# Designed miniproteins, single chains, continued (5), part 13

Each design is a single chain, and the fold is of that chain. pLDDT is the mean over its residues in the fold that is shown.

## One batch from the design tools (miniprotein)

Design m16421
Fold by ESMFold2-Fast:
Structure m16421 (fold): chain A 73 residues (1-73)
Amino acid sequence: SAEEALAALDAALMPEARAALRRYHESTDPAEIAAAKERYLAIVEEVARAAVAAGLLSEEEARAALEALRAKM
């Protein structure tokens, strides 16, 4: 099911998202911080796309949430 697929994707990607976010906070090199931010946002975007495909989130809601997250980081 779409819900099961989303749960599986979240389980697979969340450890990588946490690792990227940790690198973003712990890195002292601006280039590493930028790369970690891009990786974290890419993972969140992939999970958001899966949520839209599962019918849990609209495309507009996903876009707005991602824009808000990018602005905060």
Scores: mean pLDDT 80

Design m16422
Fold by ESMFold2-Fast:
Structure m16422 (fold): chain A 111 residues (1-111)
Amino acid sequence: SADQQVKQQLSDIVDDFADRVMEIAEKLDPKSRLHVETMVGMLRIHHAVLINDESLSPEEVANGLIRAYEQAARAIKELQEKGLISPESAKQILQVIADATARIKQLLASY
């Protein structure tokens, strides 16, 4: 169905997001990496729950993912403020979050 196709595209955006953040995480010191990997792991579990919930429309799933990314952005900013990741690494991860959010919004606008 069209709904299943959109949910698959949302899943692809989530997988791309996780892969890009993990590439950045691999270049971090072990303590900073642990914080970023923990965040990504928690997000992946929550994203899977949203995408696989057959009671939710693609629009409801997309809005849930956007809210999760807003929370992730706040977490990254907090890690930067605490000196647990560098400003440059925070900027790179925040850009990946912004890109994923933009892709979801574009997908909804074209659906």
Scores: mean pLDDT 87

Design m16423
Fold by ESMFold2-Fast:
Structure m16423 (fold): chain A 92 residues (1-92)
Amino acid sequence: GLELARRGGELAAEAGLLAARAGGPPTLATAAALAGIGAVAGVELGLPAAEAGRAAASGGELGREAGRAAGNEEAARLGEEGRRLGEEAARL
């Protein structure tokens, strides 16, 4: 619970900083951060942790691939982190 919440918060903070530097929210980085936040919220709302984790992992993977396709290395990194966070949550 707490470790997942901490990592989700860190991912959200990184997406916020990236959005500030870009002059607006970078869609791909924001999607990856939301995947992490969704995993935390899912656990708190009583959703099955495995289901929330799988959703977060899928969202993070999409963010990673889209970031790579767009040549946005920061978005790809945030997507990968969201994927890893989701896989960890899916193992709870």
Scores: mean pLDDT 60

Design m16424
Fold by ESMFold2-Fast:
Structure m16424 (fold): chain A 79 residues (1-79)
Amino acid sequence: MEPDFEAVLELHEADPALTVALLRAELSSPNPEARLMAAEALGYLAERFGEVYREALEEALSDPLPEVREAARRGLERL
């Protein structure tokens, strides 16, 4: 199931730096579904808004779950 990107899109338009910080916090969640959704949201935003999301995607490449790492890799390829 694809995450709902409406909230992160609105947050990006208001404050890109805060959006990066909040998604990075989600990448440190003990919930693997939250981390996967954060990685997918970062990829979505990176494809549309570019390099500001690169560092957070690179952090997601070190996640213990292969699915989170793959989502981060795809996001970086879209940059």
Scores: mean pLDDT 80

Design m16425
Fold by ESMFold2-Fast:
Structure m16425 (fold): chain A 78 residues (1-78)
Amino acid sequence: MEKEKEGLKKVEEIRKKLIEELRANPNPKDREDAELMERIEELVEKLKELLEKIKEGDTSAKEEAQKVAQEIEELAEE
């Protein structure tokens, strides 16, 4: 349960940071940032699905969830 909550908190924090950056830097680069946001949204959806699988007892989904969360973090840092 705690791992699920931690994962969701990280994803939410990353999402908030990206929204803030988009608001602070409205310029032609926003098209690339919008595409990046779309990719992150897809990864967030995958992460939610993986967390549901973990809740149902699929422990193998933990590794995949961590990889997805890390990819979201890496994209957000760009």
Scores: mean pLDDT 69

Design m16426
Fold by ESMFold2-Fast:
Structure m16426 (fold): chain A 66 residues (1-66)
Amino acid sequence: NEEEIEKLLIEAGIPESVAKEAAEALKNASEEEIKRFKALLIGWKTAQEKGVEAGLEAARKELAKL
């Protein structure tokens, strides 16, 4: 979902214009590519909130579901 990816990017500190461009680029990506990108965004957001180690753990956990 383009809106979901855009929101995650903005919450991770990426400027709205860049977040919109990235979300638009991903709208035609495969389901697995989108899931992988979301896992990385979740990891990045978690790293900002709880530190890099927690972010890496969150990303690994999401990627392991793929």
Scores: mean pLDDT 75

Design m16427
Fold by ESMFold2-Fast:
Structure m16427 (fold): chain A 69 residues (1-69)
Amino acid sequence: DREVLEDIVKLLEKWVKEGNILPGIILNQYADIIRSIRSRTSDPELLEMADRGLELIDELKKKFEEKTL
């Protein structure tokens, strides 16, 4: 779970940095994975990584919405 969260967070940070715009369906799939891990862990470090990942997804979604308006 930790390795999966680290990989997802790194991928999301890369997409934000590169200015990649992704459909909400793809972002929702990653959000669901993160929420699944978050719901089954009590590790503060994993919870912080999950929250970071969800924040990055929200940032990517906001950027997608700005382009569709």
Scores: mean pLDDT 76

Design m16428
Fold by ESMFold2-Fast:
Structure m16428 (fold): chain A 76 residues (1-76)
Amino acid sequence: SLKEAVTQQILRAPPEQLEEEGRIALSSKDPRLRELGKILIETAEAKRAGDDEKAKELAERGGELAEEIAREEEAK
């Protein structure tokens, strides 16, 4: 599923990539994309701190939000 694919992509990404992607998302006018950006930045911070449990929780939340965004765009 998209949720699972995005969750795995976030978990595999190095912190630097998540920080870059998060900054791009935070510059969006779409509040849902800004929320996703915040999750990506927080996941990078958790990874840098070695908090694997928090990183996993945040990645799963990011995957859920990405699937919600995709579903809403398909409904347009």
Scores: mean pLDDT 84

Design m16429
Fold by ESMFold2-Fast:
Structure m16429 (fold): chain A 65 residues (1-65)
Amino acid sequence: MESIANAVKLVAISELDLGTLERLESGDGLVEITLKEPSEEQRRRAAEILRKALKEGSLRVVFRE
């Protein structure tokens, strides 16, 4: 089931757990996760949402060489 996902352009995640994320590109939708006020628990939650979006193909990630 879906939780909460906002579609916005241009965002980077500092969670190396997901690999190396540099950019998100819009094709049909994007997910943004901002970690400025969240606690450790919320950061884990955000990472889970991102992983789920990646698995379902709702998220696009572009690596710039």
Scores: mean pLDDT 45

Design m16430
Fold by ESMFold2-Fast:
Order: sequence, then C-alpha cells, then structure tokens
Structure m16430 (fold): chain A 96 residues (1-96)
Amino acid sequence: DIDATLARFEAALAKAKAESSELEKQLAETLLEIHRLMARLVREYGLDASLRTWEDVREKLLAAGMSREEVEKILRELKELQEKADELAEQIKKER
C-alpha cells in the first residue's frame, strides 16, 4: 500500500530531523521521493502499484500513452533514486 508506506516514511523523516543520523534522514527522504513518484504514476497513468520491475513499469507507461522519451526519463529518475537508497542502506548497515 503506497499511502501506508508514504505515511510511514513521512513519520520517519520527521523523527530523523530531530534524532536520527544524516544517513537515516537521507534514506527516508529518498524512499519518500520514490514512493511519491510511483504514487503520481498510479494516479495519472493507472500504473499497477504492485509492479516492481523496471520492464513492467516501462511497458505499462507506454501502453498508457506516455512517449518513449518520457518513459525513459522516468525510469532513469527511479533507477537513480533506487541506487541512492541502496547505497545509503549499505552505509547505514556498515555503521552498525
């Protein structure tokens, strides 16, 4: 559930600003950006929120009438955010 996930990350971000490490705050912010972008695609293009692979997202957005250029831009943005989240999660894991 995207809305439940967004609510959790918004709460985590608020707490991170007061108590958490900078890396934990950045991870929460990055995950929130990913989920907000996905929520927009669900609302604007009827994207199935259960889709998790880049290929499934590409196919569905093209089928919904988005241009190839726009689809590739969105996929690039999502990949960059996911890579940033993965790097931050790895750094947090190493600090523990």
Scores: mean pLDDT 74

Design m16431
Fold by ESMFold2-Fast:
Formats: sequence, C-alpha cells, structure tokens
Structure m16431 (fold): chain A 90 residues (1-90)
Amino acid sequence: MDAERAEELVRRLEEAVEQGKFDEATQLAKELEPIAIRVAREDPARGAELLDRLTEILNKALKSDHPKKQEVVLEIERVIGAIMRALREA
C-alpha cells in the first residue's frame, strides 16, 4: 500500500542521509514525492507524520558538510512542499 511504501522510502532516505549516500538519497526523495502526495490526500494523519519525519531528515542533511548536500536538500524540500499542498487541499 502507498502508506507502507512511503514509510519504507522515508526510512531508506534517512539511512542514506546519515550514511552520506547523497546520490541515493536524492533518488529516494524523487521516488517518494508522488507517493507522499497520494498518502497525504488519502490519509492526512499519515501525511502529517511523513512531514514531521522529512523535516527531521532535512535538518540532518542541512548540518552535513557533504558537497552534494544541496541537491538532497532541494529534493526533500520539494517533497515537504508537495505534502503541505496536498494536506491543504484535503
């Protein structure tokens, strides 16, 4: 189901950011965006939980000294913005 898929992608995204695997993290964030939008529309409570977790992951990425952090930050911010818009429309 989309909620279970989103939770798995968020877990993998957090792990990738913590391990400095920013190319992987960027791809995971791109894969997450359309799924997170559907989750937020179908289940706003789950969407809010995803938003909180993504905000924590964003803060971890921002504190990194990695030269590729900006690309990951932009993709995570895009997912956060998409969830916020979907929640407003619900």
Scores: mean pLDDT 84

Design m16432
Fold by ESMFold2-Fast:
Structure m16432 (fold): chain A 63 residues (1-63)
Amino acid sequence: LVEEAIKKLKEKYPDLDEKAVKAAEDMAFNSLSASEAAEKYGVSVEKVVETAYLLREEYIKLA
């Protein structure tokens, strides 16, 4: 389900940074804080949080 949600997110928002998507996945599903995920992938905290909200939306549609 997480993999399918990421696929739908990338299809719906093709301009999203791959690093932001990975950071959002780690925040949402691997228990990293937004700050930890942002630091790990070199993206802004704001971008991680925004991408995580979009990822959560796609995940909920699959549940």
Scores: mean pLDDT 80

Design m16433
Fold by ESMFold2-Fast:
Structure m16433 (fold): chain A 64 residues (1-64)
Amino acid sequence: SSMLEEEIEEGLRAMATWVVNKIGEETVKEIGKKVGKPLTKESLVDMILNGELSEEVKEALLEA
């Protein structure tokens, strides 16, 4: 991959981390409970960056 791709990835990770921190750890844990899967801030950031955010997690985020 190009150096630009690495820079974009780092920027997206920072943005995803910022958003997840704004949501807060308690809300992330509640989303995990709603979808029946343990969820941490770091795992949610990784799901966002990898495009692996499930429909259940998306719905839980909208309801949070």
Scores: mean pLDDT 73

Design m16434
Fold by ESMFold2-Fast:
Structure m16434 (fold): chain A 62 residues (1-62)
Amino acid sequence: SEQVESLRKQLEAAMDADDLTEADRLMVQLKQLGDEEAAVRARDYLVEKGVEDLKKAVDKVT
């Protein structure tokens, strides 16, 4: 689907820009369109960034 291809390109741009809000929005849209592979990739990216941010916050306090 051309729509799915467009959303995948937007997801890559959002990930390159570290725009987590945009990446989350695009993940939801890809999931709704049935692109499980792209949705899982976006989810894994968001989880990894969330873990990195949590580690940085803990290290700053500890």
Scores: mean pLDDT 77

Design m16435
Fold by ESMFold2-Fast:
Structure m16435 (fold): chain A 90 residues (1-90)
Amino acid sequence: MKLSEKQLDLEVLLALAEIAFAIAKRHGSVTPEQAAKLDELLDKAREAVRAGNSQEFADYLEQAAKVAEEAGDTETARIFRKLAEKVKSL
């Protein structure tokens, strides 16, 4: 299997996003419902990356940023938004 340059960039950004999702879920102010939403968004992000769909991946990262922000985790929300910007630039 040969990865395109765009697909390799998406896979690298997904690996960084998975770290951000893990940090967001461990934040002390996250509710069980917010943690479940983050898991759903991560699964959807993985599917978008497998499909090579940078726009859907960016959208799921922006939704994750909103969940983190609503939980009071402004630092992880900022990371999700920066990752979404990088994905959109591909």
Scores: mean pLDDT 85

Design m16436
Fold by ESMFold2-Fast:
Structure m16436 (fold): chain A 92 residues (1-92)
Amino acid sequence: TFSPARVRVLHFAENSEALVRVSGQSPADVKVTFLRNGEVYEGNISESIDPNTGQHVSDVLVENVQKSDKFEAVVESPALDEPVVLEAEIVK
């Protein structure tokens, strides 16, 4: 079974800023699009490879985060038959 990417919300400051992270097995040309409440979030996306796991990591810093906000990521890759939409897991 192909393991999907994971999406997590990491809070730096309560109700102020959140780091939204997508991580997973990376085909060479993964494209990640972040959604906030169903709309594309045009933040500064930082992309890297985790040297310990080899997983692709895409991070975006979101400002003015509300507790009701829903975050999703759309993951596109030639290795996927169709784009995958993943809901973010809020970690604490």
Scores: mean pLDDT 68

Design m16437
Fold by ESMFold2-Fast:
Structure m16437 (fold): chain A 67 residues (1-67)
Amino acid sequence: SMEEEIRREAERYLARLEPLAPDEETAEEIRRILEEAAERASREESESKRAAILTGAVIRSIGLILD
């Protein structure tokens, strides 16, 4: 299903980003950002909008790691 595909994509991003977090608080925030993005993306009919939501979540997560 589309929701399952979106969840798997978000899980792959989390697996890549979570180990780079400087502390557990940042790791938890990244988890929340990606979970929220996956839920939001699952409600979008547009593939482009879904991709944009997930990409935005990744960019925000990288910003937290680099801060």
Scores: mean pLDDT 86

Design m16438
Fold by ESMFold2-Fast:
Structure m16438 (fold): chain A 65 residues (1-65)
Amino acid sequence: MKKVALVGDVDEERAKEKAKELAERYGFDDYLAVKTDDVEYLLKLAKELEEKEGKEVQIHIIKPS
């Protein structure tokens, strides 16, 4: 089973950098960066990847504060 880091951030560049960092540090097989902080959208995407592609997905949301 492939492990995927799914990272959401309204800043696309920051999402990509964080996704790559997390994948390298924690040994994920792949990463996906999405320009959104919408938890519901990320949960739907994670469920689709898990159910349709058999991937194990960990969601990380970067919030500005």
Scores: mean pLDDT 79

Design m16439
Fold by ESMFold2-Fast:
Structure m16439 (fold): chain A 85 residues (1-85)
Amino acid sequence: SSMEKKLRELEKRREELEKQFQEQMKQSESTDPNITPESIKKTLEEASKLKEPEQIRLLGDLYNLDPKLVDELIETIREIERLKK
């Protein structure tokens, strides 16, 4: 169906965005002195209680990632979830 095709395209876009998100997190860990093991642990503990879009927002904020990348990834995940339900 057209919905199944759209879902596959969104899942592919999600994978591309997740790769960029992970690459930017690694870059931030190497360059930002405010990203400490303690801050990472605390953020991951908070994130474990949240749904995936909220987890991505918290990680994006911690790592000071590109807001456009964070917003697009969150929107893509929310659209996928809407189409599955």
Scores: mean pLDDT 85

Design m16440
Fold by ESMFold2-Fast:
Parts: C-alpha cells; sequence; structure tokens
Structure m16440 (fold): chain A 74 residues (1-74)
C-alpha cells in the first residue's frame, strides 16, 4: 500500500487537475495549492503530530471548497 507521503503527493497532483478542469481563478487555485503544499510539508515532517497533519488536511479541504464555491458564484 502507498505511504501517507505518496498518497499526499498523488492527492496534490489530483488537486491541480481538479482546479484546472473546473476553471478555478489563478489566485484561488494558488491558495488551494499553498494549503496542499503546507499539508505535504507537514506529512513529510517526522516531528509532526497527527493533530497537525489533520489541521493541515482540513485547511486544504476548506481552501478547495471555497475555490469551487467561487466558481459556482461566477
Amino acid sequence: PPSLVERAERARAELERLLAENAVAPEDAQKVMDAADRYLATVRDPSASEAEIEAAARETLRALVLALHRVAQR
């Protein structure tokens, strides 16, 4: 089975594709990718707690939901 890091890297690539396919504005896409990069950095940090990993994942999902919501408002 893939490691948590491998899954996070794959999820990041899928987020890039999802944002492009949904014509998300560059500024909103950047916010999502910044959050995803922070999540990946946290997952790669061996000193990070599960709570820190969960918080970073939650922030990435929040950024994604807001970006998709803005597309729907356009």
Scores: mean pLDDT 83

Design m16441
Fold by ESMFold2-Fast:
Structure m16441 (fold): chain A 94 residues (1-94)
Amino acid sequence: SMSKEELEKKLEEIIAELEKAVKENPDDEITKRLLEALKRLKEGKEPEKAYKELEEALIERAREHNADAPEEVRQEAIALARATAKAVVETIKR
């Protein structure tokens, strides 16, 4: 299991990568929403709202990246997005 310190470091790395992505494509609203949700989760602000925003942004990204994929692949990507949001939040609670 990842320690709280290891997760916090990984969250900082992910936030830094998303900040780079926003600078390279400032019109990417999904990436901006992911960045804001992760920053809010890291700061412990409105955790339930931040969770919902993270889950919704990850689902939208999965749909967009898999728009031309078969339905089964698209549904699997959406399920993975939901699982990822849950795993992030459950680990932060520890």
Scores: mean pLDDT 79

Design m16442
Fold by ESMFold2-Fast:
Structure m16442 (fold): chain A 91 residues (1-91)
Amino acid sequence: AARAAAEARKAAAEATLRAAEIVATGKQNESAELAAEAQAFGEAHWDELMAIADELIAQGVPRELALPLAVQRLVEEAQAAIAESDAVLAA
């Protein structure tokens, strides 16, 4: 049970990381497929991205930088989730 849960968590985190990296690197402008993946990511994570962006704006970050930084935060969180899942799977 624990191993199956860790595998599912890792797969979900890897999918989130891939989509967030596409948005963070601007690759959505390179193809229709990447643009569709970026749109789906934005729709799935809109509330989380806006919450992070609002926090950054409250800390003095310009509005134009807040959303890109929120996307970078989700990349970091997904990377951490993958590392945690890998530690469980290695045990």
Scores: mean pLDDT 76

Design m16443
Fold by ESMFold2-Fast:
Structure m16443 (fold): chain A 95 residues (1-95)
Amino acid sequence: MKDLGKMWASQLRKVGDLAEKAGAIKTSKALYKAADTVEKTGSIGVAIETLRDSLIEAGASEEEADEFVQRVLDAILRNDFEGAVKLAVELDEKL
């Protein structure tokens, strides 16, 4: 369980770093908060809630935040970091 939390924190930060380099600053900050939450709590569920709430605070609708969370997690599970970054850029343009 601890190793799974470290893996998710690392992958969320990797997407955050790549999103920041692509100019998706608001979405990148939300991803970093989620990664920090996984490290502190060990809970992926709490990190998902943190990501969702941070995106809504940044100006996303509930539907946009939920769709982004689902798609970015799916992309990470597939090791599709290019797809994850594209999702972050597309969302950030709406914020």
Scores: mean pLDDT 83

Design m16444
Fold by ESMFold2-Fast:
Structure m16444 (fold): chain A 91 residues (1-91)
Amino acid sequence: MVDLSEPSEEQRAAARALAARLAEDAGLAVPAELSDGLIASYAASLDHMRGGPYRTADGKLRELPEAASWAEAAERTYELTLPAVRAALAA
């Protein structure tokens, strides 16, 4: 059940875990406390990966099936964004 007006505690937990994994895999330090704005940004990204229209890197529009949990949405986001994050940090 998606509430887009404010991230739920589960969404915020998944967003924090995603941010920590991306930073660790990119070789960056993550602050012990994340700002509310940063958590909200990651939660919004997780919401897009939970289901609905999604534009791939080649410009094609796809429809994602709804994820069974916020943890699944976080795994989708991690798998899809890690290569782009690594490429951006290497450049």
Scores: mean pLDDT 59

Design m16445
Fold by ESMFold2-Fast:
Structure m16445 (fold): chain A 75 residues (1-75)
Amino acid sequence: SSLRDRALELARASPDEALSREAIAVLEQENPNVLDLEVLAGMARIWASLAENEEEREHYLALADALEALAEELK
């Protein structure tokens, strides 16, 4: 889906390597687990709150939004 492609693009560009790797691993599954997507979105929101600058904050929030939207699509 376009949401999945968007989430993958955002995950690959994530400033946090661990979050990037975990999100990519979940998103590359044929049927991503909804709970895993929701956990990753929560992690992205935490990283947004800790972001050193506006660009990083906006990136993490965009990733969280994409992951949450994909989780909702898959319910």
Scores: mean pLDDT 86

Design m16446
Fold by ESMFold2-Fast:
Structure m16446 (fold): chain A 88 residues (1-88)
Amino acid sequence: MKTLEELIEELKDPAARDLAEFMAELDKNKDGVVTDAEVEEWAKEKGLDPEAVLAVARGFDYDRDGVVTVEELERAIKDIYKLRGLEP
């Protein structure tokens, strides 16, 4: 399984890298899974609206279960790379 840190190192697109770094900050326990609870905690620490940050994170939740995995984020990034004609 690829970690968020490994994904960030492999990314060539700055926007995709920024997104992966954002998700890595949300993964507080480093298990490769971002939960709603971790998103809410991170948002509160940064003084951001938890609902707005959750809406962004849920955009990568392919299973609609309130959990975003590294695999789901990697799929989203690969789709972006295909649209731009890049290989990750």
Scores: mean pLDDT 63

Design m16447
Fold by ESMFold2-Fast:
Structure m16447 (fold): chain A 74 residues (1-74)
Amino acid sequence: KLQELQDRAWKTGIEFLKKAIEKAKELPDRELQIRTLEKVLNTLRQMKKIAPDKYQPEIDELIAEVERLLEELR
């Protein structure tokens, strides 16, 4: 029961960060896009430090995506 709640929390958190990345792409201001993506990147890096092994690959993919987007915007 507790493990199921933890799994749902991780999946929900990852889904919200994916949504935040998509919303950041829609922002009209380049500087606001950069600041939003930097906040998402910091959150993903913190999550990676405590995330179970099964979520590590998905978090790594999201980190790589955000880093690529930041390079394109800079």
Scores: mean pLDDT 82

Design m16448
Fold by ESMFold2-Fast:
Structure m16448 (fold): chain A 80 residues (1-80)
Amino acid sequence: IEPSEEELEEYKRVEEVSGLSLESEEARQLLLKVADHLGLPQVRDLLDEDSNGRDVYNALRVMGVDLDTLLEAIREVLAE
């Protein structure tokens, strides 16, 4: 399924803040660290072996994390 225009805009913002492509393994690892930072390690239950950083992002959004909270958490993790 192709991502919506709104989803593509959100992905672009995540990529701009992280400096990483959401399809990269580095983005997947970063977003899993963000999930742990937010106290949401259970995001892994929504993912499989073929899941990339985009899938982690979408799973966190489904879990009720808004875009602004996610972008701030990325900045906090990267500042460590």
Scores: mean pLDDT 80

Design m16449
Fold by ESMFold2-Fast:
Structure m16449 (fold): chain A 66 residues (1-66)
Amino acid sequence: KFEKIFEELRKVADENGLIEKSKAKEILLKNGFSEEEANELINKAKVGDKVDGTLLAYLVKKKLEE
């Protein structure tokens, strides 16, 4: 479950490991997170107008291990 999400996030990350917020949200929703959960995770991992892919992956893993 986490491995699939991690792979999808990795594929959409740019050369700096940053992901567009819209793409990050789409991946989280597609993988069973609610709108509220997706927005919370994205907000915690945001860097300017983008999302840190490594930090987002870590937060997703932590959330799934709860």
Scores: mean pLDDT 80

Design m16450
Fold by ESMFold2-Fast:
Structure m16450 (fold): chain A 99 residues (1-99)
Amino acid sequence: SEMEKKLKELLEKLLLLGKAMSVLPPLLADPSRSEAEKARLEEKAKRLLALAKEIEEAYENKDLEKLFEYAEEGAALYDELAEEEIRAAEERGREAAAA
């Protein structure tokens, strides 16, 4: 059952990585985003693309430990993206209220 648990964790983390990759293009295309917000999103996009390549290489090399490690990083990037989007929305709200 330990292997089944690890495979489930891997799948869940890879799904979060996939979610991050799917939400970035529409966020980058949003004309309401500031230059600073776009720069942060572009940095995340570059890291996600590099990580996807690392995951592919780990899979081809049958390096399961590296595959789990990179999937964990992908899930963490999704969490960071979600946190930054919440903060950006709060900042825009404060600026609108102050105007």
Scores: mean pLDDT 78

Design m16451
Fold by ESMFold2-Fast:
Order: C-alpha cells, then sequence, then structure tokens
Structure m16451 (fold): chain A 56 residues (1-56)
C-alpha cells in the first residue's frame, strides 16, 4: 500500500529511547492524575498537591 500523505516519521534508536523515557514519565503523571480523581470522587474535595509529591 502506498502512502496517501507525507511519509511516516522514522525515529532513530536514540530518539526512540528518548521517546520511551518521556512516555514513561507521562505515564507516571497520569497515575498521579488518576489518584487525584479517585480522591475527588471519594471525598468530593480537591485533591491536595501533597498526593502528587513524594512525602519526606
Amino acid sequence: PGPAARPPAVLSEEERKVTEEIAAKLRSIGEGIDKGLAYQRATGKKPPAELFAPLP
């Protein structure tokens, strides 16, 4: 099958690794958001920022 638009973006191995690391970090942020939503749903209050920060 021929491409109907511009050719697909091809990432080098290094770019792929960087993209995977960024995706992993975004996933961690998503987990924090999910926890915040669960807190808000359970308590009806805005989740405190401390839920997303490592505790001392």
Scores: mean pLDDT 66

Design m16452
Fold by ESMFold2-Fast:
Structure m16452 (fold): chain A 81 residues (1-81)
Amino acid sequence: SALDFMKNYILEGKDPDLDRIREQVAREPLSPADLDAYRAQLAQAKATLQNTTFTSAEQFNQAALAYLTAKAKVELLEELA
């Protein structure tokens, strides 16, 4: 289905909104001490996105945004290390 294609596209790191989300996340104060917590959040959000059968586009968009936001936080903090 279209949602399955979009899910795989996001999980492969091909989503063009990732750069925009990274810019938004960069405006917030991120602590390097929180990196392990953000990695745990990313793992959880990825598992949710991979393992959920979505019944609506809204549910999918919420899971996708949570995954992309956590991914952006981890990547930005790893780039600062």
Scores: mean pLDDT 76

Design m16453
Fold by ESMFold2-Fast:
Structure m16453 (fold): chain A 97 residues (1-97)
Amino acid sequence: MPLSQKDVDDALQRMRETIETHARIRELVAQGRYLDAGRLAYEEGLRAREEGQDDLAIYYLERAIEAYERAIAQDPSNEEARRGLAEARALLEELRR
């Protein structure tokens, strides 16, 4: 099982991107920017799904749902948050089948 340098480098780069994305979502939540946190988590969930990373997609979609629920609690008239919540829930349901 020889590992190529490219396989190692690609894995390290993906881990860095994941760490940075997690940190950004946490920062947005800490700032009360729940809609922005939900958008970022949802977009990264879609990307992970497209790349076949279903476990990572589930993780990001759960973060998107939590963030959108907090955005709706903060502003119940936020139609973007309600739409994002519905879309994130639908995609999560599909991935859990």
Scores: mean pLDDT 84

Design m16454
Fold by ESMFold2-Fast:
Structure m16454 (fold): chain A 66 residues (1-66)
Amino acid sequence: SDFIQRELAKLPHLIETSPASEEVKATLRQKLEIIQAKPEPTSEDIVNLSVDIGIEDLKHAVEKVT
Protein backbone atom coordinates (compact mmCIF):
# COMPACT_ATOMS: atom_id res chain seq x y z
CA SER A 1 0.00 0.00 0.00
CA ASP A 2 2.85 2.42 0.85
CA PHE A 3 4.37 1.64 -2.55
CA ILE A 4 1.04 2.43 -4.26
CA GLN A 5 0.75 5.76 -2.39
CA ARG A 6 4.37 6.65 -3.23
CA GLU A 7 3.80 5.96 -6.95
CA LEU A 8 0.52 7.93 -6.91
CA ALA A 9 2.42 10.91 -5.44
CA LYS A 10 4.61 11.02 -8.59
CA LEU A 11 1.67 11.29 -11.02
CA PRO A 12 0.85 15.02 -10.41
CA HIS A 13 4.42 15.95 -11.45
CA LEU A 14 4.19 13.74 -14.56
CA ILE A 15 0.95 15.51 -15.57
CA GLU A 16 2.25 19.04 -14.80
CA THR A 17 5.53 18.51 -16.76
CA SER A 18 3.67 16.94 -19.75
CA PRO A 19 3.83 18.98 -23.01
CA ALA A 20 0.08 18.25 -23.55
CA SER A 21 -2.48 21.08 -23.65
CA GLU A 22 -4.11 22.44 -20.47
CA GLU A 23 -7.42 20.85 -21.56
CA VAL A 24 -5.76 17.41 -21.79
CA LYS A 25 -3.94 17.98 -18.47
CA ALA A 26 -7.29 18.85 -16.84
CA THR A 27 -8.67 15.48 -18.03
CA LEU A 28 -5.58 13.66 -16.68
CA ARG A 29 -5.90 15.49 -13.32
CA GLN A 30 -9.57 14.40 -13.15
CA LYS A 31 -8.52 10.76 -13.74
CA LEU A 32 -5.92 11.10 -10.96
CA GLU A 33 -8.56 12.53 -8.58
CA ILE A 34 -10.84 9.53 -9.28
CA ILE A 35 -7.98 7.12 -8.45
CA GLN A 36 -7.06 9.08 -5.28
CA ALA A 37 -10.74 9.01 -4.17
CA LYS A 38 -10.74 5.18 -4.20
CA PRO A 39 -10.44 3.48 -0.77
CA GLU A 40 -7.77 1.13 -2.20
CA PRO A 41 -6.03 2.36 -5.38
CA THR A 42 -4.46 -0.51 -7.35
CA SER A 43 -1.23 -0.93 -9.34
CA GLU A 44 -3.50 -1.25 -12.43
CA ASP A 45 -4.93 2.24 -11.75
CA ILE A 46 -1.37 3.67 -11.65
CA VAL A 47 -0.26 1.80 -14.80
CA ASN A 48 -3.37 2.86 -16.76
CA LEU A 49 -2.98 6.57 -15.89
CA SER A 50 0.81 6.44 -16.60
CA VAL A 51 0.04 4.93 -20.03
CA ASP A 52 -2.63 7.61 -20.69
CA ILE A 53 -0.08 10.36 -19.87
CA GLY A 54 2.46 8.70 -22.21
CA ILE A 55 -0.09 8.44 -25.04
CA GLU A 56 -0.99 12.16 -24.72
CA ASP A 57 2.72 13.09 -24.75
CA LEU A 58 3.18 10.97 -27.90
CA LYS A 59 0.12 12.55 -29.58
CA HIS A 60 1.55 16.03 -28.90
CA ALA A 61 4.93 14.97 -30.39
CA VAL A 62 3.26 13.53 -33.53
CA GLU A 63 1.11 16.67 -34.05
CA LYS A 64 4.28 18.83 -33.93
CA VAL A 65 5.83 16.98 -36.94
CA THR A 66 2.77 17.20 -39.19
Scores: mean pLDDT 80

Design m16455
Fold by ESMFold2-Fast:
Structure m16455 (fold): chain A 89 residues (1-89)
Amino acid sequence: AQEVVDAAKREVEGILQKAAPEINAAIDAGDYKKAKETVRKAIEEGIAVLDRAKEANADDPEVVAGLEALKKELEEGLKEFEEELEKLE
């Protein structure tokens, strides 16, 4: 159960880490629209990972609950990031 959630979390973290240089470059250039679009795309890819893992483990309620919690954290993190960038515009 926990191993599946941890593996999905690691894959999501890898997606975000890969996107980080492009997000940082956009922020440094003052292109906050591109930064928002790039982070949104990375979060959408992360959510797709969690949704696939949830489908593969649909018979395990604890795994599904853990994956749903991670999905909520990603959605909340995206909202916070977008709100912070709006203050810089």
Scores: mean pLDDT 83

